# Designed miniproteins, single chains, continued (4): the designs that were tried, part 22

Each design is a single chain, and the fold is of that chain. pLDDT is the mean over its residues in the fold that is shown.

## One batch from the design tools (miniprotein)

Design m12783
Fold by ESMFold2-Fast:
Structure m12783 (fold): chain A 86 residues (1-86)
Amino acid sequence: MEKTLKEIKELLTKARKRPASDEEAREVLLQAIGVEVARELAARGEVREAESEEADEAELKELEERLKNLSEEELEKLLEELKKAL
């Protein structure tokens, strides 16, 4: 996780031509995880029907738990996807 965040920070620094913060790198990583979760739900035919402030907070907690439970292989896959997007 920490190694992946540093690599994302470096990619953002190169892409934006300015020093990226650890917080910016973390936000980009969480956003990438959110996209993967949305794809999984769509593939299963299970989609979130309602969005509210409470649902948004619950979704953020779920993304953070997924981030903690990601394997090194999954983190590397997300990093490669981010490299292609940047």
Scores: mean pLDDT 66

Design m12784
Fold by ESMFold2-Fast:
Structure m12784 (fold): chain A 57 residues (1-57)
Amino acid sequence: GDEELLRGAEGALKAAEEATTPAMARTAQHGSRELLELADGEAKELAERALKAAEEA
């Protein structure tokens, strides 16, 4: 449900922020992109933030 997508997006953002290697950053980018295909509203906004964080890692 929407709550699960929101939790997923929160997890993706945390993974992006905690990424210390290129492989971890790529995994966070992939997860964030998948969430963006499914999410709407707040979850989508958070997933977009997670993707940007992962791209900067």
Scores: mean pLDDT 78

Design m12785
Fold by ESMFold2-Fast:
Structure m12785 (fold): chain A 68 residues (1-68)
Amino acid sequence: VSEEQRKLAETIVESLARSIEENDEVAVAAGKRELMELGLSEEEAEEVVRLIREGRYDEALKLILSKL
């Protein structure tokens, strides 16, 4: 995993966490699409969102990085 990929993954997690807190479903959907563009399946992107909703940010980040 490159530093660029790690920074991108961290930025997506932070953006999704903020969007979820703000109840911005459009921004959440955009974050899911970005995860899918990185190589995650739709189900895996939904798992990342679920982990973030549960406050499990480290596990969400690890899941993203495992697919890069």
Scores: mean pLDDT 82

Design m12786
Fold by ESMFold2-Fast:
Structure m12786 (fold): chain A 66 residues (1-66)
Amino acid sequence: SEREGLLREIDELEERAKTIKDPEIQRGILEILERARRAVDAGNLEEARKLIESARRNLETAERAE
């Protein structure tokens, strides 16, 4: 299901975020992903996708900076 796919994507991004060395940046990305989880739980899948996209963009920027 779409819900299960989004939760799997959030899990994968959380594991990637934990590899970020900057603790402030890591925290920021994890906070976005926690908001995405809440959106999924609320059935707000469109909001969840936007938050996942934001977290992915921030993660890519952080990975590039390291």
Scores: mean pLDDT 88

Design m12787
Fold by ESMFold2-Fast:
Structure m12787 (fold): chain A 77 residues (1-77)
Amino acid sequence: AARVDAAAAGLRQTLEILKAEGASNEEIVSAVYQAALAVVDPETARRIAQRVKELLDAGKSLDEIVAEAERLMREAA
């Protein structure tokens, strides 16, 4: 739980910075993958990153993206 909480908080900060800098969807997906690698295996991290890409392509908010990534990390950890 604490590991996932720390990873999710770190991801939120990273994504807020990336958004402020005008980062691409690809850069956001990469940041999610790196955050997930801290708490889940590489295959699971890749699936989480793929789900986040689908949400970004669908125009979902940063808050929705962070919440979904956190949910998936909690389920797998």
Scores: mean pLDDT 81

Design m12788
Fold by ESMFold2-Fast:
Order: structure tokens, then C-alpha cells, then sequence
Structure m12788 (fold): chain A 71 residues (1-71)
């Protein structure tokens, strides 16, 4: 499935917020690099990789970021 630009930007915004909440600096760096690549190339695959790292590192950070972006 090809994400619309709005859906891709929404996903990047949530994951960028989640990355800020991560205590693991290496995971935070990897997530930000993948989000930058997803933004530049409109890559759903890179967005999914970033999401997987966030959830594996700190699932609560993901949930908090999603609530902040939607609230």
C-alpha cells in the first residue's frame, strides 16, 4: 500500500515525538535517521522500521507520542 503524503507525515510526526521520549540514545539516533530517510524518499518501509525500533525499545513512548499528536 502506498501511503498518502498526509499519512506519511502523520506517522513521521508521531514517531519523531516517540523518539524524543526514548531513554536509549542509540535507538533514538536510529529512529531519527530512518524518519529522515522516510521523509526524503516517502518510504513506507523506512517508516515501518522506525516504528518497530520504537515499539521494541519503549512501547509506552509510542503510545504517549500518539496521544500528544492526536490531542
Amino acid sequence: MKLSPAALEGGIKILSKAAELLKDEEAKKKVNELLKKAKETSSQGDLLKAANIVVETDEEAFLKAAAEVNG
Scores: mean pLDDT 79

Design m12789
Fold by ESMFold2-Fast:
Structure m12789 (fold): chain A 50 residues (1-50)
Amino acid sequence: MEEARKELEQFAKELADREIKNNVNLSTALKRAEFAGLDVFKEKLEEALK
């Protein structure tokens, strides 16, 4: 469980960077991240929206 969580956080950070780079709809991505409970992904996307 702990290893899986760390893997998920790393994946979420990389995914967020990728979506930011591709100019994806950040608003939609944020809602999906919030629904999935991916706080690190959400934080990354919020930074991009600033």
Scores: mean pLDDT 63

Design m12790
Fold by ESMFold2-Fast:
Structure m12790 (fold): chain A 59 residues (1-59)
Amino acid sequence: MEEEKRRRALLVALGYLLLGTPDEEIVRYLMEKFGYSEEEARRIVEEARAQLDAWLAAA
């Protein structure tokens, strides 16, 4: 399902962001492994970053 695929992509992006991986590298990974377009992959990374920043600000 599309929702399950997107959830997995978000978790992968969050993991890479926690490791300090550059956004462009995460975008490339999502395009290659999940088959997303560049724009969709960038949107997923942006969503993951916003979620991570919110969690860090709340902690």
Scores: mean pLDDT 80

Design m12791
Fold by ESMFold2-Fast:
Structure m12791 (fold): chain A 90 residues (1-90)
Amino acid sequence: REELIEEVERNIERARKALDVDKDLVKAIEYLRKAADLLEKLGLEETSKRIRELIDLAEEYLKQGDYQMAKLHIGSAITLGEKAVKELKE
């Protein structure tokens, strides 16, 4: 359980870095998909589903060239993941 929580945290941190530092939205989405899969394994089905919905919307905005909306949805998914990690550690 602790190992899965640490892996979620690492993927969320990597997604945050990809979004804010590297400006790599595709990489941010990849890390968020990994985090969502791990959250589902931890029984956080609803949070996993919400993150997946946000990244699916972000990918659609990227296809349209709307980088601002893509970044907004990726940021929301990261914030949900950060909140989930905090709750899992409590």
Scores: mean pLDDT 85

Design m12792
Fold by ESMFold2-Fast:
Structure m12792 (fold): chain A 56 residues (1-56)
Amino acid sequence: MDPVVERAFKELAVTADEELLALLEKAAKLNISPATARKLLQMDREQQIAFLKSLL
């Protein structure tokens, strides 16, 4: 996994509920770009969940 993506996922995981954590684990298999990971960090939690569901 890209280090930028890995850092972004760890940052999200700190405050994530169970639903977001499950989506992050699935998304880790998708080789998400660093640009996409940076965009996720700028979203609120509801937008992060909706966006990750759209990728899966």
Scores: mean pLDDT 78

Design m12793
Fold by ESMFold2-Fast:
Structure m12793 (fold): chain A 90 residues (1-90)
Amino acid sequence: VLKLMLEGSKAEKEGDLEKAIAYYEKAIAENPNSWAAWYNLGEVYKKAGDYKKAAEYYEKALRLVKKYAPDDTRSIERAEKNLEEAKKLA
């Protein structure tokens, strides 16, 4: 999972959104409870202008981080903020 997340982040920085999506989808396939992978997929869809899908993925990430890392206040706040922004643009 970690290697797939790093490859996805690299593709995203290079502007290859399709490649970034493919890596994050593979990361989710290996660990469907990876809130970070769902969050990053939301970020990529937001960059692609698909705000509806971005909101769906941010919501999934938010549910998972609240369940598995409820003390990670920074990640929860980040996911909540980006979810609200995506919902306004959808």
Scores: mean pLDDT 82

Design m12794
Fold by ESMFold2-Fast:
Structure m12794 (fold): chain A 63 residues (1-63)
Amino acid sequence: SVSEFLQALREKVKELEKTMKDKREQIHKDKNMSEEQRKEVEKEAAKLEALIKSYTELINSLE
């Protein structure tokens, strides 16, 4: 039960990390992005980073 829950959390972290990486790649490669749009995507990436940290801390607390 706990091991299955931990596996699900680890998979969720992987999904969030991929989404965060994709958003950071978008900022780097999108030459038509305005400064305001770039700042918004950076905020989204920062929120994902905070969420990843929270899930990682939860995983560590359960081990």
Scores: mean pLDDT 83

Design m12795
Fold by ESMFold2-Fast:
Structure m12795 (fold): chain A 100 residues (1-100)
Amino acid sequence: DEDKALEARIRDALLAAGLPEDLAEELAKWLTLIRPFLEGVDPEEVVRIFDRLVAGEPVEVSEKPGATGLARRFYEASRRHGVPVEVARAALRAAVAALA
């Protein structure tokens, strides 16, 4: 099952980056479902958008929707679960790399 293999690969990458197991599983499932909408997403662009959110800068929904959606989800999830910004950023990079 290609989707299950992808989900497991993403989950393992998120766990290695330091995300809690429950959050890594949730995000891996979500990323696997939206994979077609993330084709061609640049990891460095996603991290730049994430860093703008961390700085409290407004990010418009119309700005590169896949990259913006990914960065926003990781930012909101990390805040809810008390994940350090450095861990969330590493997890975000690892997730995009696992999707490629």
Scores: mean pLDDT 79

Design m12796
Fold by ESMFold2-Fast:
Structure m12796 (fold): chain A 88 residues (1-88)
Amino acid sequence: SSEVKEYEESFKLAKKKIDEEVKKMEESPMTPEKKEEIKGMIETLEKLYDYYKKKAEENKGTEVGKIYKEMAEYYKEAAERLKKLLEE
């Protein structure tokens, strides 16, 4: 449906923006302020993972459910990338 396409396009744009922000954090020096910002982003991404994981389960076996599952996995991976920066 057109609604599903709009959702996919919105997610694609959100992914690009998040990837750019994560890359910026990976390429810049660690400061106390940046460390707190990264922690906040991790919390937000983990909440998005939980939200879309739940939506994927509620819509299991549907086309929209597949999109929600892809979104959940992406947010989880983005959070793990940021967690790696805090371990260094």
Scores: mean pLDDT 84

Design m12797
Fold by ESMFold2-Fast:
Structure m12797 (fold): chain A 74 residues (1-74)
Amino acid sequence: MQLSEEEIEKLVEEGERLLKAGRYEEAVELLRKVVESDPENIRALGALAIALARLGRLEEAQEVAEKAKELGGS
């Protein structure tokens, strides 16, 4: 499914709002959809890693965080 750049940005913002609200499972579900449509979206990957870490899914969080770090030019 192709999402526009504007749609992706709005979904990332919603994912970040869910994180602030402590709705971590919902944030993971939304942010995974963003990453499926835009795999190089560092902002979405960063938010997804935080949500996974908060849920205790530490191995998945580390994998996503490393992907974000590689894309960020480190």
Scores: mean pLDDT 81

Design m12798
Fold by ESMFold2-Fast:
Structure m12798 (fold): chain A 56 residues (1-56)
Amino acid sequence: SREEGIRAAEEAFGRAALEHGGDREVIFKATVEAGVAAGLSEEEARELARRIIEGR
Protein backbone atom coordinates (compact mmCIF):
# COMPACT_ATOMS: atom_id res chain seq x y z
CA SER A 1 0.00 0.00 0.00
CA ARG A 2 0.99 3.66 -0.18
CA GLU A 3 1.40 3.74 3.61
CA GLU A 4 3.71 0.69 3.47
CA GLY A 5 5.69 2.40 0.69
CA ILE A 6 6.11 5.55 2.78
CA ARG A 7 7.25 3.54 5.83
CA ALA A 8 9.70 1.50 3.75
CA ALA A 9 11.18 4.67 2.25
CA GLU A 10 11.56 6.35 5.67
CA GLU A 11 13.17 3.21 7.16
CA ALA A 12 15.59 2.87 4.22
CA PHE A 13 16.48 6.57 4.53
CA GLY A 14 17.38 6.15 8.20
CA ARG A 15 19.49 3.06 7.52
CA ALA A 16 21.27 4.58 4.51
CA ALA A 17 21.96 7.84 6.38
CA LEU A 18 23.67 5.88 9.19
CA GLU A 19 25.68 3.72 6.76
CA HIS A 20 26.62 6.34 4.13
CA GLY A 21 26.76 9.56 6.14
CA GLY A 22 26.78 12.58 3.87
CA ASP A 23 26.44 10.69 0.55
CA ARG A 24 23.11 12.21 -0.46
CA GLU A 25 22.96 10.41 -3.84
CA VAL A 26 23.30 6.97 -2.23
CA ILE A 27 20.77 7.85 0.48
CA PHE A 28 18.32 9.23 -2.11
CA LYS A 29 18.64 6.15 -4.33
CA ALA A 30 18.13 3.72 -1.43
CA THR A 31 15.05 5.65 -0.26
CA VAL A 32 13.48 5.70 -3.75
CA GLU A 33 14.17 1.99 -4.38
CA ALA A 34 12.59 0.98 -1.05
CA GLY A 35 9.51 3.10 -1.66
CA VAL A 36 8.98 1.69 -5.17
CA ALA A 37 9.51 -1.90 -3.95
CA ALA A 38 6.83 -1.35 -1.27
CA GLY A 39 4.21 0.11 -3.62
CA LEU A 40 4.93 3.77 -4.46
CA SER A 41 5.29 4.94 -8.06
CA GLU A 42 8.78 6.13 -9.07
CA GLU A 43 7.52 9.73 -9.16
CA GLU A 44 5.95 9.49 -5.67
CA ALA A 45 9.04 7.76 -4.25
CA ARG A 46 11.39 10.42 -5.67
CA GLU A 47 9.23 13.26 -4.34
CA LEU A 48 9.03 11.62 -0.89
CA ALA A 49 12.80 10.99 -0.82
CA ARG A 50 13.45 14.63 -1.73
CA ARG A 51 11.13 15.87 1.04
CA ILE A 52 12.69 13.57 3.66
CA ILE A 53 16.24 14.68 2.79
CA GLU A 54 15.31 18.41 2.63
CA GLY A 55 13.06 18.28 5.70
CA ARG A 56 15.96 17.52 8.04
Scores: mean pLDDT 78

Design m12799
Fold by ESMFold2-Fast:
Structure m12799 (fold): chain A 74 residues (1-74)
Amino acid sequence: MSEEELAEAVKAHVEQLIEKAKSLPKEEAIEYLKKLLETLEEDLKLAEEQGKEVIAKALREAIERVKKELEEVE
């Protein structure tokens, strides 16, 4: 899998996880999104340390997407 293919997979997977969170009760959705955000921030740090710029960009976009969803449900 190329970095570009992996970046697209990351974006698609994060959107699926956000949809799953939206199906949960508010309190569980908040907990799920916070855990997802923590995981994505750790993945971003690793991608940046490894010089995976395409993946890092996709992860930053995913992080902002999760933060926005979290702000709207809180």
Scores: mean pLDDT 81

Design m12800
Fold by ESMFold2-Fast:
Structure m12800 (fold): chain A 99 residues (1-99)
Amino acid sequence: DSDRESFERAVEALAEKAEEIAKESKDKEVAEAAKELAELAKEAKEKATPSLLNAAHATLVLMQVSLAEKLMKEGKYKEAAELLKLAAERLKELIEEEK
């Protein structure tokens, strides 16, 4: 199922990048937000509907995480943490849409 594969690839890439940020970040708030996002990405892989729309949503979240990484490199840790928290909230919505 190519839709499932596209979704799984997106959430796996998201989990890996979030775990990397959590391990590398010197800012506690960024590290905690990234850790929560990584756990949510793993939960989304198990519980969310594997659709092209949800694959697109996961890809947009991954783009937000990439922007947060860029903000961290610029020393904008507060903005990076806020963007990671927003990404986590969007991912929670994908998980809860099946209820």
Scores: mean pLDDT 81

Design m12801
Fold by ESMFold2-Fast:
Structure m12801 (fold): chain A 77 residues (1-77)
Amino acid sequence: LGAAPDSAEILRRLLEERGLVAERIELLSRERRQVGDNIVETSVFRVTLANGEVRTVRLTITRDSNGNVLSASLEEL
């Protein structure tokens, strides 16, 4: 019901699963492409962690035609 989760919210949860706490998230680039009936969003973020480290990560989110999140994956660049 309502809007699907924002990509930044999904990113924060995936980072928490890895034991990382994000203080700041900056979107550097975003691409969207159609793959069959789904939309694949690929976003590159600069993440500042609570300990002051800066990392660049790629977040790939697959959404269905209704905007529901089917999968999300995180890669460090």
Scores: mean pLDDT 80

Design m12802
Fold by ESMFold2-Fast:
Structure m12802 (fold): chain A 77 residues (1-77)
Amino acid sequence: AQEHGRKAREYYEQGKYEEAAEELVKAAEDLRKQGNLVGAAIAYYEAAKLYEKAGKKEKAEESRRQAMELVRQANAA
């Protein structure tokens, strides 16, 4: 998670928004596997914003859908 978050920041600073979003998706999956559903949702939501900046509408929509589902799961507990 921390390694992927750092790589996402580096790509963002270089204007590589799709690659930054991809690293945030990897961070989100790590957090989800650890049971940190809220952290995973935040990472997916940030990935969606970066995919949108990159013009990747379908990937942005998918990442938002993952974030919303994780928020629902966290609130149901």
Scores: mean pLDDT 84

Design m12803
Fold by ESMFold2-Fast:
Structure m12803 (fold): chain A 61 residues (1-61)
Amino acid sequence: SAVAGILAKVTSKEVAEEAARLLEEDPQDNIKRIKALFLLSKETSMSDATLALQEALKALR
């Protein structure tokens, strides 16, 4: 997916696919957004994780 591709720029494919799945289930769910951000932050900086999450959410609009 486009979302997984965006996230894979800052994290592993496996983490990107898991985070993408959470965001694709409900893009407006704040709990799922926080879970996705936490997954990304394990493999990249909080700044890069936040920017990647914002770009992924834009792709879901």
Scores: mean pLDDT 83

Design m12804
Fold by ESMFold2-Fast:
Structure m12804 (fold): chain A 84 residues (1-84)
Amino acid sequence: ELKELIEKAREAIKKKDYKTALEYIEKALELSKEIEDKEEKRKVLEELKKLAMEALKLVPEDDRELILRAIGLILRIIGELLDL
């Protein structure tokens, strides 16, 4: 399911559907917490960070709530990376 969520997030970004992309990245971040191998978890978190940053670039400038949601998601991913 984690791999499927990441693939769905990539597809949403390709379609410029940034809201759906952020939803899939959020779900993938929760599932990533179950990864016991630190190197595998790091690779997943780095990919999620990249996807979240790409999604943020697609958010309209006037959608302040969604911009803050995307920034908060990126910060949560960075926090998980620092805890490795």
Scores: mean pLDDT 88

Design m12805
Fold by ESMFold2-Fast:
Structure m12805 (fold): chain A 64 residues (1-64)
Amino acid sequence: MVELALSSATYAALQLEKAGRTEEARRLLERAEEAYRANDEEEARRIREESKRLLEELGKKDPL
């Protein structure tokens, strides 16, 4: 789960940066990296859902 959350967050962060939402992209990526380091499955699940929501908001689909 943590690997999938990191991948999803990375793609969402890239799309946020393209939309000019650079600070949100940075925070999302930082949070995902922290969850990955801690092997925090619960936080990873939340990050995954947040990334999906952000991508939907931007008119994109989660590649995972």
Scores: mean pLDDT 79

Design m12806
Fold by ESMFold2-Fast:
Order: sequence, then structure tokens, then C-alpha cells
Structure m12806 (fold): chain A 108 residues (1-108)
Amino acid sequence: MTLEDLRRAGAGAAHALLEAGMSPETVRAVLEAALEAAVAGHSPEEVAEIARETARALGASEFQVRVAGVVARELARALRRATDASPEEGARAVLEGAREALANGAPP
């Protein structure tokens, strides 16, 4: 998995969370918490739980909490498959993709 693949994964993750009805601020907080946990060496399942706890603490619905868990688990798995980058470089690529999606996801 390349850094460009990780940027696309980050954008897709942000879009999925926005489509679930999360605010841009909640999406950013969930993704940042998930990426910090993944970089710290947590398993995909542990990263998913951290994302769920973060979403719930920010007032997300149970549906949004479930989406956050699925998205975070897949991002953690993607970071583990990235052999050409450090975890920190991979997390940065994901966050850059998510930031671009969040900037473009605001309706006029």
C-alpha cells in the first residue's frame, strides 16, 4: 500500500463519516484519535474501540459510533499493510486525504 493509497483511504474515511451525519469537527477528532492509537501500536480492534469511544464522547449517534469503528479498523489495517512508509508517514498521508475531503465536503 502506497502513501497515495493511504491519502485516498483517509479521504474515503472522512466521506463515510460525513455521510453518516457527523460534523467535520467530530470526523477530525475521531480520525486523529484513531491515527494516534494506530501509530502507538494498538491493534485494529483496539483502534476501532478508541474511535467508537471518541465518537460517543462527542455525542455521536449509535449508528455514527458503529461507522467510526468500522472506518478506524480499516484505516489501522491499511497502515499495517503500508511497508514503504513509517507509521507516522502513513498517518500523515491519511490525515492529509481526510483534510482535503473535509474541505470539499461543505455544501455552498
Scores: mean pLDDT 83

Design m12807
Fold by ESMFold2-Fast:
Structure m12807 (fold): chain A 97 residues (1-97)
Amino acid sequence: SEEELRSRAVSLAVAIGIEATAALFAKDPEERERHARGIYELTEELAKVLKELGASDDTVKEILEHGRRAAEAIRAGDSETAQEEVLKLIDLVDKAL
């Protein structure tokens, strides 16, 4: 149902925020890579859910780009950029729902 898809989109956005927060405490490159992969995988699933909800191709593309940039920032140890990109992603999800 549309309601179940909306709930799934919110849950995925929250999970992405949790991964970005956990990445702040990553002590080595392997731990950073795990969180980066987590954000990437959650963002791909979120994009799929938003597309099923009828989000525009532009919105789906922006969600994927912000998730990718957040994952790359985490890999680089750039926690500030990672948080900024995740907040932009969450704002786009809120506007799409």
Scores: mean pLDDT 89

Design m12808
Fold by ESMFold2-Fast:
Structure m12808 (fold): chain A 80 residues (1-80)
Amino acid sequence: SEEAIKLLEKAIEALRKGDIDKAVEYLNKAEEVVKDDLEVQIGIGMAILALAVGLSLNDEEWARELAIKILEKLIEELKK
C-alpha cells in the first residue's frame, strides 16, 4: 500500500511536469504492486484512460489535470 502510494505520487509529479511516458510507467508499476486490490487497479485504469482520451482529442493539459485529480483521490482513499 505504501509503495503504491509512492508510485502514484511519482506519477502525479511526472504529469505535472508534462512527462506522460514517465507517468504511465509509474502507473504500470503501481498496478503491479496493487494486483490484489481491484478498486485501486480500477482507479489507476481510469487515470490511464483519461490520458489516452485527452491525447486522442489533442488536449494533453486537460488529460493530465483529470488524471492528477483521479490519482489524488485514489491516494486519499489509500491513506484511510
Scores: mean pLDDT 84

Design m12809
Fold by ESMFold2-Fast:
Structure m12809 (fold): chain A 86 residues (1-86)
Amino acid sequence: MTVVIRLINASPGQALLVIGGAVQAELQGGELESKVKGDEIVITVRGASEEGKQAALDGARGAAENGGELVVREDGDVTTVEVKGV
C-alpha cells in the first residue's frame, strides 16, 4: 500500500517524529520519497506493509500530539495523513 504524509507548518521535532515512522516503513520493504515545498513536507512510502503503515501513522500521531491537528484519509490502497502545526 501507499502512505502519504503531509506536514504543514511543522516544527523540527514534529518532522523528526514523522520521518522516524516513515523510515520504519521503508525498513519493512517500502520505498521512501520526501519533498519540501515552502512550509510543507510531503513524505511518501510506496509498497508499505501493514506494520510499516502503522509505524508511519504512529509517527504522525506523535507529531500532532505536540501541538498540531491530524487528519487521516483512506482511498483504496492509499492512506493520506495530514499533520498541521499550530
Scores: mean pLDDT 79

Design m12811
Fold by ESMFold2-Fast:
Structure m12811 (fold): chain A 55 residues (1-55)
Amino acid sequence: MLSKEAEKELEEKKEELAKKYNPELEKLSVDEAQKKIEKIIEELDEYAKELEKKY
């Protein structure tokens, strides 16, 4: 389970990635956007594991 500090960092990372990739996702087909979103989710999952180890 993530600490409150780790949860906040993860939430900020999610929002940052969403804002960064939103313009790209809008240009992609639904299928391509879905695949990119899946990769972003995998990156966030790895980031969450690092945060859990750190906190």
Scores: mean pLDDT 76

Design m12812
Fold by ESMFold2-Fast:
Structure m12812 (fold): chain A 69 residues (1-69)
Amino acid sequence: SAKEEIKKIEDEASREATRLAREGRLDEALEVLREASKKILEIAKKAGDEETVKESERRIELVDAQLRA
């Protein structure tokens, strides 16, 4: 299901981003989270899950703001 696919992407991205952050590679960790959120956004749009669409868009905006800092 779309929910299962999204959970897999979130779990994989969370593990990789945590590893990168522990190594001090914060921008790379943010890029991993951004790419995951973009994939989740596309899945949510196709599934008609408006709540997940809004959450994913917010996460992308927050990551983009942090990368510009």
Scores: mean pLDDT 85

Design m12814
Fold by ESMFold2-Fast:
Structure m12814 (fold): chain A 75 residues (1-75)
Amino acid sequence: SELEERARALAAHYEATMSPRQLRILLDGLRISVEILKRKMPSMDAEQQKKAEELIEYLERLMALLEETLRRIEG
């Protein structure tokens, strides 16, 4: 899917440009961002909610790929 391709491309870019410590900090920031978006969604209009849902799906996939990368590098 397009989402999978974009998430993999960005994850590969972060792996190439960031240390494991920096990747962990990025992951923490992404987790916080997803939590804030989920908390704010009930106050959004229908179009904003759709965009937020798409962004959350993308960020959660990116986070999963970065977590896999960290397990591979640190194993």
Scores: mean pLDDT 89

Design m12815
Fold by ESMFold2-Fast:
Structure m12815 (fold): chain A 76 residues (1-76)
Amino acid sequence: KTARVLMPAEELASLSDEEREAMARTLARTAAAKGWTAVALPEDAPEAFKAAVRRAAEAAGIETVFLSAEEFEAAL
């Protein structure tokens, strides 16, 4: 099952590197604890945040999926 991130790209861009990494780790750990195999993010999310989530998900053994804005809305 896939976890979703519901946070505007503007807010993600305003986070410090430490806050962004902490958020990525929390998302990956929560998904792993729930037995989920993937986390989904908007493909238009900041590249730094997408990289942080990919690293955290890989460490947790979870896949990262990027969705277009339309696909992300359809999945809600």
Scores: mean pLDDT 69

Design m12816
Fold by ESMFold2-Fast:
Structure m12816 (fold): chain A 81 residues (1-81)
Amino acid sequence: AAAARAQLRATGDEFAKKHPELREAVESAVATAERGLAAGKLDQARINAIFVALSTAVEQGRIDLGPELVKAIDAALDAAA
C-alpha cells in the first residue's frame, strides 16, 4: 500500500511539474486514490490500471487527466466496496 501510494504520488508530481495547468486534476485524482488505499477499497491491480491509463495518455500526447480519469478512479472505489 505505501509503495503504491508513493509511486502514484511520484507520477502525479512529475505531471504537475511539467504541466501546471493539470495540477488540480492530478491532485484530485491522486487524493481520491490515496483515500481508497487508506480505506482498503482500492487494491494494487486498480492502482496499476490508473497508472497505465495515465502513462498512455501522456505517451499519446493526450495529457487530459480530466473527468474520465476521475470517474475511472471512482468506479474502482465503488467496485471494491
Scores: mean pLDDT 61

Design m12817
Fold by ESMFold2-Fast:
Structure m12817 (fold): chain A 76 residues (1-76)
Amino acid sequence: SKAQANAERAKASAKNLAKSIEETLGEKPKITVKEEGDAVVVEVESEKLKAKMEASEEGIHIYGEGFGYEVEGKTE
């Protein structure tokens, strides 16, 4: 399903982001995956950066916060 495909994309993106944080900042990020009804929420959190991705059938909604800035985006 589209929801499953988007959930897998969000998880892959979270792993890539976590690896980048570890390699560039030397921090060990925490990845948390939660199933909330028909959506999957994936969070990546380090001391300086936090990203949250909400994956559903409609796409992935991405929130980012780090270094005093906030960013938001949506994919389909």
Scores: mean pLDDT 75

Design m12818
Fold by ESMFold2-Fast:
Structure m12818 (fold): chain A 90 residues (1-90)
Amino acid sequence: SMREELEREARISLIIMGVSVTKLALKRGTLDKEEAIRLLERAKREAEELGLREAAEKLEEAKRAIEEGDNEKAIEKLEEAIDALSRAAE
């Protein structure tokens, strides 16, 4: 139904927003690491619920990179996650 399609698109858009804010904060050096990990775990769960397996995998890889302190890899994986989410919203 149109309502279910709009709800799906809205959920994907909210995930993209959260991931994008996380990426920006990483680039600016203003991100709390523990908060970032919690946000990415939630985003991954939501992506999995929506059947977005590729996005969920990239979000997990981004989380691991943040845990390892590899900010460059984390940004790369967050960008890959945004790309996968954006394709799924179309």
Scores: mean pLDDT 86

Design m12819
Fold by ESMFold2-Fast:
Structure m12819 (fold): chain A 92 residues (1-92)
Amino acid sequence: SAEVEAEAKELEEHLRSLGFKAKVEIDGNTVTVTIEAPNVSELIGIVLRAIGLALDGYDIKVSLDGMTVTITITAPDEAALLEAIRAFKEAL
């Protein structure tokens, strides 16, 4: 939806404003956030935020490849997906 795409773009722009190379993609009720961190400390920070969301009950998968972290957020519906995207943005 246009609202999910707008929130995803806002998350992408927020991550870029923090110094990350970031791409946010949507497929149905799934959002994939690909982040290239400038250093190990920032990489660890992002991973810890993703773990925090998983502990809060969000369906989060994290994959690491060098300095790139891929975070996949899956939600049961659009409202839950919007909430998850906003929660991740606020955790940053």
Scores: mean pLDDT 87

